# Designs tried in a protein design run: designed miniproteins, single chains, continued (3). Part 75

Each design is a single chain, and the fold is of that chain. pLDDT is the mean over its residues in the fold that is shown.

## One batch from the design tools (miniprotein)

Design m10587
Fold by ESMFold2-Fast:
Structure m10587 (fold): chain A 61 residues (1-61)
Amino acid sequence: MKVFNEIHEKGLELAPRIGPPSRILNDAYLNGETTKETEEAKKIHGEELKEIMKKQEELEA
């Protein structure tokens, strides 16, 4: 339960760096959906997404 809350809180803490719609960008990245905006966002937010995923893996352990 605490691990679940910690992951969620870390996501919110990083939100100012990525900003919503981070979830939409994540779905686009995983599904390979591309548009003018998502293509640019993938380049900029790609590093932030990788950082979030890495932290999520640590918390899940």
Scores: mean pLDDT 54

Design m10588
Fold by ESMFold2-Fast:
Structure m10588 (fold): chain A 73 residues (1-73)
Amino acid sequence: MPQVTVRLDATELGRHAGVSPATVVRAITEAVRAVGGEARLEGDTLVVTVPASRLLEALQAIGAALAALRAAA
């Protein structure tokens, strides 16, 4: 099955959302797992892998998680 990998800078996302990088990593990991993807941390880079057929669902889940963090900050 074709997969898509997205690399995210946890520190930069934390700065934009007004939360710690660790909070971003946890929220995105939970969101991605809920839609059948995987996330792992490589240094400061969060590597997200999802099936291509689930890519839109994963991006929507990540966006919703980040919006919720920013609203709570």
Scores: mean pLDDT 81

Design m10589
Fold by ESMFold2-Fast:
Structure m10589 (fold): chain A 96 residues (1-96)
Amino acid sequence: SALEKLKELIEKEKGSEKAALIGEVIAGFLSLLKEGKSKEEAKEILLKRIDEWLEEGKLSEEEAELLKEVVELAEKLDEKELEELAKLIAEEIEKA
C-alpha cells in the first residue's frame, strides 16, 4: 500500500537529511489539506515547489525524484494516515 511504502522510505532514510525532506513534504501536504486545498491541488503545489528547489540548487536530482515519489504516494492517503506519518517523521527529526 501507499502508507506501507512511505513508512519503508521513512525507515530507510532515518537519521539522514533525506528524512527531514520527506517530513517537510508530508507536513506540507497535510498543511495544504487543512487550508482547504484538494489532494490534486496539494500535489500540484508541492511538485512545483520541488522543481523550484531543484532549480535553486537546494536539491540534487536524486532528492527531487525521491520527493516527487513521496508526493504521489501522499496523494493516495487519507488525512488521518498523513497525520500519523507527519507525527512519526517529526518524532524522528526531533530525536536526530
Scores: mean pLDDT 80

Design m10590
Fold by ESMFold2-Fast:
Structure m10590 (fold): chain A 87 residues (1-87)
Amino acid sequence: KEELLKALEELKKAIEEGNDEAVERYWQRIVDLEVERLKKENPELSDEEIQFYRDELLALRTLEKMYLSPEQLIERVDKRIEEIKKE
């Protein structure tokens, strides 16, 4: 959980700095960590369902990159950080 929070904070910093390479690197790490979390919390999910979730996160990132401003991306990261902290 601490790793996911750290990755989200690093992603936020990379977005603020306009470092596209760091944004993509931290986004991939966040996807990997979210997938592992989903597997741990939902052991009944099939490999196909897990892969679908991963693919949705990657597709969502592509859409966000095209349609959202850096400020809107930061707001989404902040919201996710707060959700993780409340658990």
Scores: mean pLDDT 76

Design m10591
Fold by ESMFold2-Fast:
Structure m10591 (fold): chain A 64 residues (1-64)
Amino acid sequence: MSKEQQIQAVTDFGQHYNIPQSVLDGLIQLIENGSSQQEIKEYIRQNLSPEVARAFIFMLDRME
């Protein structure tokens, strides 16, 4: 998946689940910097509720 597609998916998910823009900005920066999937998943787990983090990670895993 391209960085642009990944950023778009993250933005759409964030809007749907009302994720704070500051959290989304940090996540987009990790993607733009080419951070590993493990770093991205760890950021999600640390900054989102367990329920939302699980849904987000499930979405990302399906996009590979």
Scores: mean pLDDT 78

Design m10592
Fold by ESMFold2-Fast:
Structure m10592 (fold): chain A 70 residues (1-70)
Amino acid sequence: AEAGKKGGAQAAKLGAAGDAAGAATSGYHMFRSGEKSNPEAAKYAKLAAEAGQAGDAAKATEYGRLSFEA
C-alpha cells in the first residue's frame, strides 16, 4: 500500500515535469509491485505507464495522480 502510493505520486510528479518516459517507468514498476496489494492503484499505474510510453505526459500525470489517490 505505502509503496503503491509513493510510486503513484512519483509518476504524477514526473509527468508534471514533462518526463513522460520517467512517468511510464514509475507507473510500470508500481503496476508490477502493487498488483497484489492494491489492484486499483496498480490499474491506474498501468494506465500511467501506457500513456507515458505513448508520449502523453498529461495523461501519464493524471493516471499517476489517480494511482496515488487509490
Scores: mean pLDDT 65

Design m10593
Fold by ESMFold2-Fast:
Structure m10593 (fold): chain A 78 residues (1-78)
Amino acid sequence: SEKGVQYGLQGIRYAQAGDWVKGRQYGDQGLDAAEQDKSGVGGYLGGMGVGLAGKVAGNGAVAAGGYLRGIGIQLQYG
């Protein structure tokens, strides 16, 4: 959905600015919105937001989990 895309992009933007807390929060919101509305693009972008936030925070498990969930939603819904 549009919401998943918008939240995902906000998550990426915050993570790239070094705000890993907001990057993760918006990325997670993007993933959740994308999963409910079956948006592959929203899932990918939300996963990237969480993934980048996890890397900035030095949390590899969060980074990997975000990327994998985003890719899974993208593969499932397109």
Scores: mean pLDDT 86

Design m10594
Fold by ESMFold2-Fast:
Structure m10594 (fold): chain A 78 residues (1-78)
Amino acid sequence: MSLEELREALERDRLLAEILDLAFREGLSPAEIARRLGVSVRTVSALVRRLADPVVAESVLGLLKAAASFLEELIKRL
C-alpha cells in the first residue's frame, strides 16, 4: 500500500468511529450526523452496514464497550 492509500483507509475507519461516537454520545440522528460530518446520509448508512461484517463487528464492539464505560464515567462527573 502507498502512504496515500493507507491515509484513506485510516480516514474511513476514523469516520466510522466518529459516526458511532456522535450517535451514542451526542444522541444525533443519521441526518444530523451526516450534516455534522459533511457527508451524505447514504454514506452514513453504508458505513454502518459494515457492522454486519463479523470481523468489523468485533473491532467495533471493543470500541463501543470502551466508549460506553467512558461515557458512564463522564456523565457521573457532569
Scores: mean pLDDT 65

Design m10595
Fold by ESMFold2-Fast:
Structure m10595 (fold): chain A 95 residues (1-95)
Amino acid sequence: MKLALEAAEYVRETGEKLAKSKNEKAKLVGKGLIRASQQIKKLAEAGDIEGARRGLIEAARLLKELAKDNSLSKEDQELAKEAARKLEEYAKKLE
C-alpha cells in the first residue's frame, strides 16, 4: 500500500514538472501523468496493487517515448528518462 501511494505521488510530481514545460508535447504528457497518478492512487487505495503496478509501467513507457523526443529541452529529456527509470523500479518492487 504505502509504496504504491508513494509511486503515485512521484507520477503526480513528475507530471506537474512536465506540465510547466515550454514544449507542448511535454505539457500534454505532464497533464496525462497527473490524471494517471489519480487513477493509480485510487487503485492502490482499493487494494488493487497489480492495477497500480500496470499504471506505473504505462507511465514509464510514456516517459521513455517522451525522452526520445529531440524537440524537448535537455533538462526535460533527462527528467523524463530518470522518472521512467524510477517508475520501473517502483513497479518491480510491487511484484
Scores: mean pLDDT 87

Design m10596
Fold by ESMFold2-Fast:
Structure m10596 (fold): chain A 91 residues (1-91)
Amino acid sequence: FLLVVTIQESPDRELTSIYLSDTIDDAIKQAEKAIREAHERGAELTIDFTAPTEKDAKRAAEEIVKIGEELGWEVEVELRGNSVRIRLRPP
């Protein structure tokens, strides 16, 4: 599982981190950590997640969306086969 996390505080301030995880649960935990860190910073977050299967990608998308919505974020999701892009913005 490949997780690419981009935290954008302003148009000219961007930090990208890349994580590899052996399991979907570990990838979701890493995404949750990134979401909470971005929330504390008041920053926009983009998560690009690639899974071995479309089912895993959909599950990851659902869990990440749920976490973002629980924190009051505006969440946009785009599924592309076994990849998903999730954008989270403060309300």
Scores: mean pLDDT 79

Design m10597
Fold by ESMFold2-Fast:
Structure m10597 (fold): chain A 78 residues (1-78)
Amino acid sequence: SEAEELAIVREVLTAVAEEVAESDPEVAALLREAAKETDPDRLAALLQRIGAMLSPEQLRELVARMRALAEERYAKAA
């Protein structure tokens, strides 16, 4: 369901924010804000802002980690 997908997205964003909180508190704050966002356009804007703060290498690492957490969460939900 859409509500279940949103719950997983929020869980993943929150988990990643906790992981980067010590190394990059500014990115962690934006990820926590994104975890509370339900509007797709505002969520996209927050993610774009996070992307602009990171190097291409850091962005690839962040995306890979988010994908890994999402895949793990979907596997547990099945």
Scores: mean pLDDT 76

Design m10598
Fold by ESMFold2-Fast:
Structure m10598 (fold): chain A 94 residues (1-94)
Amino acid sequence: SRGEELERELLEALDRLARALADRDEEGIEEALERIRELTDELVELNYKPSETLLRALERLREELEKLLKEEPENELLKRALELVEEVIEKLKE
Protein backbone atom coordinates (compact mmCIF):
# COMPACT_ATOMS: atom_id res chain seq x y z
CA SER A 1 0.00 0.00 0.00
CA ARG A 2 1.03 3.67 -0.35
CA GLY A 3 1.07 3.96 3.45
CA GLU A 4 3.53 1.04 3.75
CA GLU A 5 5.77 2.65 1.07
CA LEU A 6 5.69 6.01 2.89
CA GLU A 7 6.46 4.29 6.23
CA ARG A 8 9.52 2.61 4.68
CA GLU A 9 10.64 5.99 3.27
CA LEU A 10 10.10 7.61 6.70
CA LEU A 11 12.20 4.87 8.38
CA GLU A 12 14.96 5.58 5.81
CA ALA A 13 14.69 9.34 6.52
CA LEU A 14 14.92 8.70 10.29
CA ASP A 15 18.05 6.59 9.69
CA ARG A 16 19.53 9.42 7.58
CA LEU A 17 18.81 11.87 10.40
CA ALA A 18 20.52 9.57 12.95
CA ARG A 19 23.62 9.30 10.71
CA ALA A 20 23.72 13.08 10.06
CA LEU A 21 23.49 13.71 13.84
CA ALA A 22 26.38 11.28 14.48
CA ASP A 23 28.47 12.94 11.72
CA ARG A 24 27.56 16.50 12.89
CA ASP A 25 26.37 17.14 9.31
CA GLU A 26 24.16 20.25 9.64
CA GLU A 27 23.08 20.17 5.96
CA GLY A 28 22.21 16.47 6.24
CA ILE A 29 20.18 17.15 9.40
CA GLU A 30 18.20 19.95 7.69
CA GLU A 31 17.49 17.77 4.61
CA ALA A 32 16.39 14.82 6.77
CA LEU A 33 14.08 17.05 8.87
CA GLU A 34 12.38 18.41 5.72
CA ARG A 35 11.89 14.87 4.34
CA ILE A 36 10.51 13.59 7.68
CA ARG A 37 8.00 16.48 7.74
CA GLU A 38 6.79 15.77 4.17
CA LEU A 39 6.42 12.01 4.73
CA THR A 40 4.63 12.47 8.07
CA ASP A 41 2.08 14.86 6.51
CA GLU A 42 1.34 12.29 3.75
CA LEU A 43 0.91 9.47 6.32
CA VAL A 44 -1.46 11.66 8.38
CA GLU A 45 -3.54 12.45 5.24
CA LEU A 46 -3.85 8.69 4.58
CA ASN A 47 -4.93 8.14 8.21
CA TYR A 48 -2.23 5.44 8.28
CA LYS A 49 -1.74 3.42 11.47
CA PRO A 50 2.02 3.35 12.20
CA SER A 51 3.76 0.03 12.84
CA GLU A 52 5.42 -0.75 16.16
CA THR A 53 8.75 -0.66 14.25
CA LEU A 54 8.17 2.97 13.18
CA LEU A 55 7.08 4.05 16.68
CA ARG A 56 10.16 2.39 18.26
CA ALA A 57 12.47 4.07 15.72
CA LEU A 58 10.91 7.46 16.56
CA GLU A 59 11.22 6.85 20.33
CA ARG A 60 14.90 5.82 19.99
CA LEU A 61 15.66 8.93 17.94
CA ARG A 62 13.85 11.14 20.50
CA GLU A 63 16.01 9.63 23.30
CA GLU A 64 19.20 10.20 21.27
CA LEU A 65 18.22 13.83 20.56
CA GLU A 66 17.46 14.40 24.27
CA LYS A 67 20.97 13.11 25.12
CA LEU A 68 22.62 15.30 22.45
CA LEU A 69 20.66 18.36 23.59
CA LYS A 70 21.81 17.80 27.23
CA GLU A 71 25.41 18.10 25.91
CA GLU A 72 24.54 21.14 23.73
CA PRO A 73 21.48 22.81 25.36
CA GLU A 74 21.78 25.95 23.17
CA ASN A 75 21.93 24.07 19.84
CA GLU A 76 18.87 25.38 17.95
CA LEU A 77 19.11 22.71 15.21
CA LEU A 78 18.98 19.90 17.80
CA LYS A 79 16.00 21.64 19.49
CA ARG A 80 14.17 21.81 16.13
CA ALA A 81 14.99 18.14 15.43
CA LEU A 82 13.65 17.04 18.84
CA GLU A 83 10.51 19.18 18.45
CA LEU A 84 9.84 17.65 15.01
CA VAL A 85 10.32 14.05 16.23
CA GLU A 86 7.96 14.71 19.19
CA GLU A 87 5.39 16.27 16.79
CA VAL A 88 5.64 13.23 14.46
CA ILE A 89 5.02 10.85 17.39
CA GLU A 90 1.97 12.89 18.51
CA LYS A 91 0.46 13.12 14.99
CA LEU A 92 0.94 9.41 14.20
CA LYS A 93 -0.39 8.17 17.60
CA GLU A 94 -3.61 10.20 17.13
Scores: mean pLDDT 88

Design m10599
Fold by ESMFold2-Fast:
Structure m10599 (fold): chain A 74 residues (1-74)
Amino acid sequence: MVSEEEFEAEVYLALGLIYDTLGKMDYEKGDFEGAIESYEKALELFKKARELGHPEADRYIEEVQKKIEEVKKK
């Protein structure tokens, strides 16, 4: 049975992935400010998933932080 904490961690991770996808879409259309905004939102959500014990959260945090730095160089 999925615990409440496990379910919440999955929800935060899923929301983070949605914003990560939005950031990628903004980046591809040349909206670098929008991309940063969406990636920073994803980062916040992944950090919440990490606090709730999601085992994949650290990987996604690292990946989205790298994306933010790449966009800031543009």
Scores: mean pLDDT 84

Design m10600
Fold by ESMFold2-Fast:
Structure m10600 (fold): chain A 63 residues (1-63)
Amino acid sequence: QVESLIREARAVAQELADAGKVPEAAKVLERTSELEKRYAAGDDPAAIEQELREVIAEGRAAL
């Protein structure tokens, strides 16, 4: 579900910020906001989910 992945991505960004990785946190938030806008515009949910999973995986790899 896209909304659940958006929440997870924002949680990963918070963990990055708490770890002092501010630029990485900002990048995750910017990418997540862009995907949220695309989802609201009616883009394919499966494509949005795939990109959100990539954002989450990259963020977690930085932790």
Scores: mean pLDDT 85

Design m10601
Fold by ESMFold2-Fast:
Structure m10601 (fold): chain A 83 residues (1-83)
Amino acid sequence: MKEAEEAAKEGIRRAVEAEGAKVLSIEVKTSDGVSVEKARRYGEAVGRHVGLAAKDTGDTQELPNLTITSDGETITVRVVAEK
């Protein structure tokens, strides 16, 4: 659980920074059984989307609550990023 949450946070942060944006806050919650690899990939996809939006608009971008459910597993993300 904690390892998957940290992997998702790291994925989000790296993807946001790769787009030239900065993370202001990240919150991630995972259910039992979520793999570190799945969490990381999901985090990277979310971070890329948010980071690109922040860079392209120049505005602070907030993803307030995004939940993915797959095979009984859930990953819930909240992220705020700016250029």
Scores: mean pLDDT 77

Design m10602
Fold by ESMFold2-Fast:
Structure m10602 (fold): chain A 79 residues (1-79)
Amino acid sequence: ASEFTEKQREEILARLPVEVAEAKAIIKAYEKETNDPETAKRLEALVDAVAAAHRLAIAEGNYEEARARLAALAAEAEA
């Protein structure tokens, strides 16, 4: 489609592991500072779920659906 070329899709997919690793590094710093491993584990699981949903939507070529899924997951995390 007009928003993503195949090359752009590959580049975004290649960035996901880097973004996940960076987010998890922040979560580990949070765990060390707060001494709250349960919250850290929950946040890591959320990062993995968000990354998986985003990867699926990019593979399907449906970026708008990916945004909707991310918003729903964020709302659920606050509940």
Scores: mean pLDDT 70

Design m10603
Fold by ESMFold2-Fast:
Structure m10603 (fold): chain A 64 residues (1-64)
Amino acid sequence: SAEEIVKEIMELDKEMLRLIGDTLEAMLQATPEEQERILEEHKKRLREMHERIDKLNTELKRAE
């Protein structure tokens, strides 16, 4: 249902915010070389989550 899709999108948004917080904490403890690696991993996970949200938004539009 549309309501369930919206809830899934909201949960993914919360997970992205948690990921940002965790990444910032890790970077504060990291060397510049480690920070580069942490950022690249963060970007990969964010891309995956954005793709999932995009698919859910497409499904939500189809539910009308």
Scores: mean pLDDT 83

Design m10604
Fold by ESMFold2-Fast:
Structure m10604 (fold): chain A 98 residues (1-98)
Amino acid sequence: MANKEVAEALRIVGALLEADMDVENGTALPPEEAIKKAKEYIKNKDLVEALYWLHVAYRLGGDKEELKKLVEEIIDLAKKNNHTSILKFAEQLLKEIE
């Protein structure tokens, strides 16, 4: 695997672990605010940060329809930009929400 793909995968794993810790420690933003942050990061094409916020929102019981829509937007952007690791994690999150 290319070094760039490995680095991206590690950043995603780190972001998701941080999301789990923030939820468990009660330091995470409410799901509605996490969804707002995810939308902001998607707009800025920061898909790793967007996945962090969507994972937080999912774990805190955010609106499933809104979460699915945003994850599908990340999937589309990841496909267009050949972010294979982001695509895999986004597809897994979509499966968990469904």
Scores: mean pLDDT 83

Design m10605
Fold by ESMFold2-Fast:
Structure m10605 (fold): chain A 79 residues (1-79)
Amino acid sequence: GRARGIELLRQAAEAFRQKDYRKAAELGAEAMKLLGPVETRRLLQELLGDKAPILYAAAVAALNGKIELAVKTVEAFDK
């Protein structure tokens, strides 16, 4: 449900802050399955501010099975 999606997204944001980009992307993808893209984007902005688009892009890539692309994308932009 929505509450589980929010908790997963909080965990994704924390993993992102810890530079565990694979875990962040995977948790973000799981959250997006529950919340949908619009709510995921808005909540990520509240959690990560200007870095929200980076984790959002990674979550979308991971949701589509492109986990290595997700990790490389975050590594390139979260410098």
Scores: mean pLDDT 86

Design m10606
Fold by ESMFold2-Fast:
Order: C-alpha cells, then sequence, then structure tokens
Structure m10606 (fold): chain A 55 residues (1-55)
C-alpha cells in the first residue's frame, strides 16, 4: 500500500517524458538508458518502463 510511492513514480514518469521529448532523437534513447543506472529507485523504475514502452 504505497500510495506515496505510486504518486512519485507518476511524477518521475512525467518529468522523464518531458526531458526525453526535449532531447534530440540520438540522445533520447541514451538518456533513458543512462537513467536506468540512476541511484533513485523511482527514476530507475520509470526509465525502464519508458524504455519498454518506446520499444
Amino acid sequence: MDDIEEGVKEVARAVLKTVYDKLPPEQQRAFLEKETESKSPYIRETAEELLAQLA
């Protein structure tokens, strides 16, 4: 029952999507791959989900 965690994940997803959309195409994939190595668990999980959705 981690309602707070779920909300934080949605915010992280929105932020990653916003940054991703502003990056040039060549950096977009590399950016998400780099974020999967982030120290923030929320960023990692969201980056992995976004990468899967983009594939």
Scores: mean pLDDT 74

Design m10607
Fold by ESMFold2-Fast:
Structure m10607 (fold): chain A 65 residues (1-65)
Amino acid sequence: MEAALEAAKVAGENGGAEAVAAAKRAIEQMGSTPEELARLAGELSKQGLVSGRAGAGAAAGALAV
């Protein structure tokens, strides 16, 4: 829950509702469930596509749940 709140805050700061809407659209566009989204974050990190340091994967996963 805390990570989801943090992710929403970051999205708001980047572009407000526009950024939040874009993130939701991307999740639904992929047809991912919360579990699949969390799994994808791990796979992206493994392939070097997502920075684990930034915590983006964790924040995005929590937001999706």
Scores: mean pLDDT 52

Design m10608
Fold by ESMFold2-Fast:
Structure m10608 (fold): chain A 95 residues (1-95)
Amino acid sequence: MEEKLKELEKEYEKKKKELLEALNETTKLSMEAIKAAVERVAGGDEEENRERTQEYNDLANGELTPELQKKGAEYGKAKKEYEKAKRELEEKKRE
């Protein structure tokens, strides 16, 4: 019945929101890493500058944080379940 589809849609929207929030957090971390690297270019501690540069390079090379990877997987699962239920409902409506 439609109740199951509504529950799956809620879960899908919830996981989508969680992923968007995680992406926003990752963007903030990337900007902070860039700022820290720039501020260290003219001086400061070589060790800190090296660590900040590595963090920036990891993010720039598309290395996803473990949290972002987890949120992406949860979103993908919820989307697949919702799309499957929606397709099954549409098939029943046609037949």
Scores: mean pLDDT 66

Design m10609
Fold by ESMFold2-Fast:
Structure m10609 (fold): chain A 96 residues (1-96)
Amino acid sequence: SSRLQQRRRNRQQLRDQMIQNFDALVARFNADPQGMSMDDITDLIMAITARMADAVNNNDDAAVANYMAFLDQVRSLLSPDQQQTVMRRVRDRWRG
């Protein structure tokens, strides 16, 4: 039980960090989306998914729709192989 609590705390800390980093990552994307590294894109997608999860938890359907649209926009800049790689990294990081 204590180990499950530690995993939940670690996941919450990561989520909070990604939520806080969102504005900075969005600013980088808006300035030069083509100049973003795969690590930058992974961090941006993590930030979007963290914000979207928060909006879902708060029953904010408009915010969820906006984050989904932005996520699709970010993914559209990637090749299919890059999309699979980034989305796998995002899922793995959120699983702990």
Scores: mean pLDDT 80

Design m10610
Fold by ESMFold2-Fast:
Structure m10610 (fold): chain A 90 residues (1-90)
Amino acid sequence: ILDTLKQQLKDKMKQHQEKAQAKDVEGARKSYLDVMDVLEQLAAHLRRQGFSDDQIVQQLAQWLQESDPSLSEEQAQELATLVVDHLKSK
């Protein structure tokens, strides 16, 4: 399950990059939501495994940068934090 979600993150990040490069605004918006959905599933899985919120943010940020090396550490951490905060509000 975790390896499948990590592969989905990589695939969705690539799709988002392609839509952004093509300047397909609607496609980029949809692919961004797809990326956020996969990140939420990864975060929920890590939380079930006993990871703390801080550990989840760090792990997701690392996976985001591995999936898209053009993302800065700051951008990756910001996205990971948004995902974890959203899960805490559910």
Scores: mean pLDDT 78

Design m10611
Fold by ESMFold2-Fast:
Structure m10611 (fold): chain A 70 residues (1-70)
Amino acid sequence: MEEFERDVEVGVRLVALATYYVAAKNSGDEEIAKLAKEYLDRLEAAYRAGNWEEVDRIYEEGVKKIKELE
């Protein structure tokens, strides 16, 4: 159950960052799009490595930086 719940949480985080990327790309905000893509790629790499603490840290940092640019 714990592994499944973590996989779902990571999936939600990936979708959130992907949504920021797509929205920024559609609005022509290249700075936000670049940031969202960078953190999306980093989060995916951490997930593949099984580093759950890193996944959470990357997500929090990415969302914070994106919000600072809005």
Scores: mean pLDDT 79

Design m10612
Fold by ESMFold2-Fast:
Structure m10612 (fold): chain A 76 residues (1-76)
Amino acid sequence: MEERVKELLEELRRIREELAKLTDVEEALKLIEKMEGILKELGEIFKQNPELWEKYKPELDELIREIQEIAAKLLS
């Protein structure tokens, strides 16, 4: 399960990088939809593995904050 968490966090980092390069709102919304799917899967993993939640929460919180900042700028 920890390797899956790392994979999902890497996918979130790629979404962050892609989102930062976009000017098209439609493409940005598709990336946000993909992010929501990843966050749902991470939530299920963390529910079953609380130690992984404790370990990876700071990194996840930072990624979510960065993605939210980028999305806010794009949607403004």
Scores: mean pLDDT 82

Design m10613
Fold by ESMFold2-Fast:
Formats: C-alpha cells, structure tokens, sequence
Structure m10613 (fold): chain A 81 residues (1-81)
C-alpha cells in the first residue's frame, strides 16, 4: 500500500542529511500528487526518474546516493504495481 511505502521511505529519509532529505521529500510529495490526480503511470515514472537525476547531480556522497536510489526504487515498484 501507499502507507507502507511511505513508512519505508520515512525510515530511509532518517539516513539522509537534512538538506538532501528535504529535496527527496519534495520529490516524494510531487509524485504523490501526480498519483492522486490520476496522471498516467509512464508520466509519473518519467517525473520520478528526472527528480532522481536532479537530486543525484547535487549529492556526491556515495552512501547518500545509495539511499536516494533505494527510495526511488520503492516508489517505482509501487507505481508499477
């Protein structure tokens, strides 16, 4: 469920620096709004991938990058379900 995905995302967000966590929260909120509006799955996935690329371009720490990728994969799996 979306609630289960958000719980896992919240746990992973605790591993991120506050600035990075804020960027990820903005992306998650945007994706959530698109899902709630019934936007086509392909468009939501494109927005999520673009958001990931944007955030990763600002984050050089490999541990932080791994956590971001993990969050994105959780969201992708949910959207593709």
Amino acid sequence: SWEEVLEEVDELLEELDEGTATLVRVMVHEVKELVEQGVPKEEILAVLEKGREQILSLVSDPEQREVIDRIVELLKDYIES
Scores: mean pLDDT 85

Design m10614
Fold by ESMFold2-Fast:
Structure m10614 (fold): chain A 105 residues (1-105)
Amino acid sequence: GSPEVRELLQEVLKKAEKEKNEEIKKLAIEAAYLAGGLPDSEVAKLALKGILKALNEKNEEVKKKALELIKEALERALREPTSEKALEIIKKAMEELEKLLEENE
């Protein structure tokens, strides 16, 4: 992977390890490793940035839903044969994530 993907992955993992909720911590770590496994570094960076944004959410229920949404999208993206389709899946997940975070404010 690219150095930028490795740096973002490390940042996500450090934030996840500080989570007091074990379920949220597990979701964030699993999502981070799935994102790091994406073959396209730009798609991986987008997904990792999404996970970081979710981890910055103060509402624990919204944070959990956001991480579950990203994880599901990542599992789907990893099954796609093309980076274009994977990017579309991740972009749509990011739009849904932004909406979840805005609705909680």
Scores: mean pLDDT 82

Design m10615
Fold by ESMFold2-Fast:
Structure m10615 (fold): chain A 93 residues (1-93)
Amino acid sequence: PTIEEIFEASSEAHEKVNKIVKEVMSIEDPEEAAKFAEEQSKDEDPVVAEVARYIAELFADAARGKVSLHAAKTAAAIEAIGIVLDAGAEKVR
């Protein structure tokens, strides 16, 4: 792939991950948040799919009472930030 294609794909993944985190943070019902993230895990971008799958599992656990909703939201934000920062750092190299 060209540098432009890699940049475009990376930028789109970054934006999709940010939108997923924002939507998940605004959802009060952990079951609805898990369902939303599960639908996003079908994305063709493997990075977006991996982040969405991780978030879906976190909120499924929260829906079952295994973790608090607050803890699930915090973990989701941390993972998303880490992936976004790693993608940004790779672009600057």
Scores: mean pLDDT 72

Design m10616
Fold by ESMFold2-Fast:
Structure m10616 (fold): chain A 66 residues (1-66)
Amino acid sequence: MEAPVYTTDPEAKKLLDEIIELAKKVPDTSEHVAKAVGLILRALSARTVEEVKQDLEALKKYLEES
């Protein structure tokens, strides 16, 4: 099985931790929770540091617009 980048790259792990911390700040409506969970699952499946960075930026933009 291909290992997710966060298991091998310390930078990706740090970015994933930031995504999880930001996701805890998402409003507790079902729509916002679903969005946050989706981004966490995408980051957990990411193959490159860039994919994790893109997920973090997507979550930041979502929170800025919410």
Scores: mean pLDDT 75

Design m10617
Fold by ESMFold2-Fast:
Parts: structure tokens; C-alpha cells; sequence
Structure m10617 (fold): chain A 58 residues (1-58)
């Protein structure tokens, strides 16, 4: 299901707290490093997260 970029950011922030291993797997599936994903969450980069969601949905 297509989440809004803000909902994706909130979900990723919760995963970083409760399920850091799942966050790593999401970064791998999107073809980026975990560090890049963490930076997007920290910076609240909604457009970057929307691009990752498109890649993951393929």
C-alpha cells in the first residue's frame, strides 16, 4: 500500500527504535546504505523516503 512520505518517515523512525534489523533490511531492499536511510530519517527527508518506497515496491 502506498503510504504518504510523512507516514513512511514515522514508520521508519519507529522501526529504528523497536526493530533496527528491519530498518537495515529495508535499506538493502531499496539499494541504499543504512547510514543513508538513517540520515533521511534524521533530516525528515520526505521526498527521499518517497523515492525509496517506489524502489522497494518494484
Amino acid sequence: MHMSPQEMLDTLARLADSRPDALRLLAEQAGISLETLREMIRNRDAEGVAELARRADE
Scores: mean pLDDT 74

Design m10618
Fold by ESMFold2-Fast:
Structure m10618 (fold): chain A 55 residues (1-55)
Amino acid sequence: SAEEEKAAAEGIQAVNNKDGETAYKLGEWAVENSTDEEAKEAGAGAYFGGRYLLQ
């Protein structure tokens, strides 16, 4: 879960930096690979935030 938490956190950081491509990729990976609810929620935030930045 530490790896998934890191990916989710880096994804959120990418959203804050307006790097939508990095954000959605890291968010997608965190959602797919995590069984931890907190990491899944953060990953989903990065995923949707990243996709929103790209649209």
Scores: mean pLDDT 80

Design m10619
Fold by ESMFold2-Fast:
Structure m10619 (fold): chain A 56 residues (1-56)
Amino acid sequence: MKTIKLTATKEDAEKVIEEVVKELNGILGDYEITETKAKALIKTPEGLVLVEIELV
């Protein structure tokens, strides 16, 4: 599984996840946004990708 690590504001975290899903031509699976971190699992034609976003 490939992991992508990004940094964003909490307000932009959901938009960043949507943009990554679109860029990978993937399907959004489970995602979670907390006070300090966001995580999203994306199913792509190449396999599963985990996006981890550090929130600032």
Scores: mean pLDDT 82

Design m10620
Fold by ESMFold2-Fast:
Structure m10620 (fold): chain A 95 residues (1-95)
Amino acid sequence: MLREQLLQLGEKLSKQDKSGESDANSRLVLDALRAIVLAAEGKLTEELALESVNIQLSKLGLKANSLLEAVQIIEDNLDLLKGKDLEEAIELALK
């Protein structure tokens, strides 16, 4: 379920152009993904992870109603992840 969606996201991220530099939007998406991964690993509750995700996504004008929806929102906005933030996102998602 959540792990399967994260693996699919990681595969899609690995095909993105790695050129460019990390920016504020890139960091917001990475921080949202990190909260999702922590929940998938059982290190953070789904409720706290979703709250953290929505703090980051709200700064982009986005909102998720579940962690699965948050993964889909990131997948729909792959172009926001750049440079080193994209590299870290790939490592987090494919784990």
Scores: mean pLDDT 84

Design m10621
Fold by ESMFold2-Fast:
Structure m10621 (fold): chain A 61 residues (1-61)
Amino acid sequence: MDIYTAVVRDENGNVISEATSTDMRIAVNKAVNDAIDKGATKFTLEVYRNGELLARVPVEV
């Protein structure tokens, strides 16, 4: 079973939020919602599968 980790970084590269799940959508939604709850409106989302980077996506809300 694959483990997905979503990491949200601010514009300075600091980690704002992180979530891990066996479901990629759950990991992404949790990390993004946690970042938004902390007041982030512009950030980078990194998605990892088993520690390997799959995608790095800029996000603006």
Scores: mean pLDDT 86

Design m10622
Fold by ESMFold2-Fast:
Structure m10622 (fold): chain A 95 residues (1-95)
Amino acid sequence: MEKLLEELEKATDDSEIVRLLERISEELKSSSDQELIRRAADLAVKIAEETTNLEVLQAAKRVLMSALKQSGDDKELTLYLIGRLLRVIGLELDV
């Protein structure tokens, strides 16, 4: 996962960004590392805020949904991720 996050930070092509977000979303389904979950969510929101591409916004939203499912018993992380997801949904509605 850490290598995918690094590749995503350096990616400038929308199709590659979508591909990396999809892979991160899938790897999050097997992750219990709260720091990696938070880092993936934060990067997804940053990308969502900087994009005008609906496919990128939808892929970023999927990362946040996967992160939220993996937050489990961490109520503080769950509430944080809900706030981040609502922000991305708001951005999608304004496009």
Scores: mean pLDDT 81

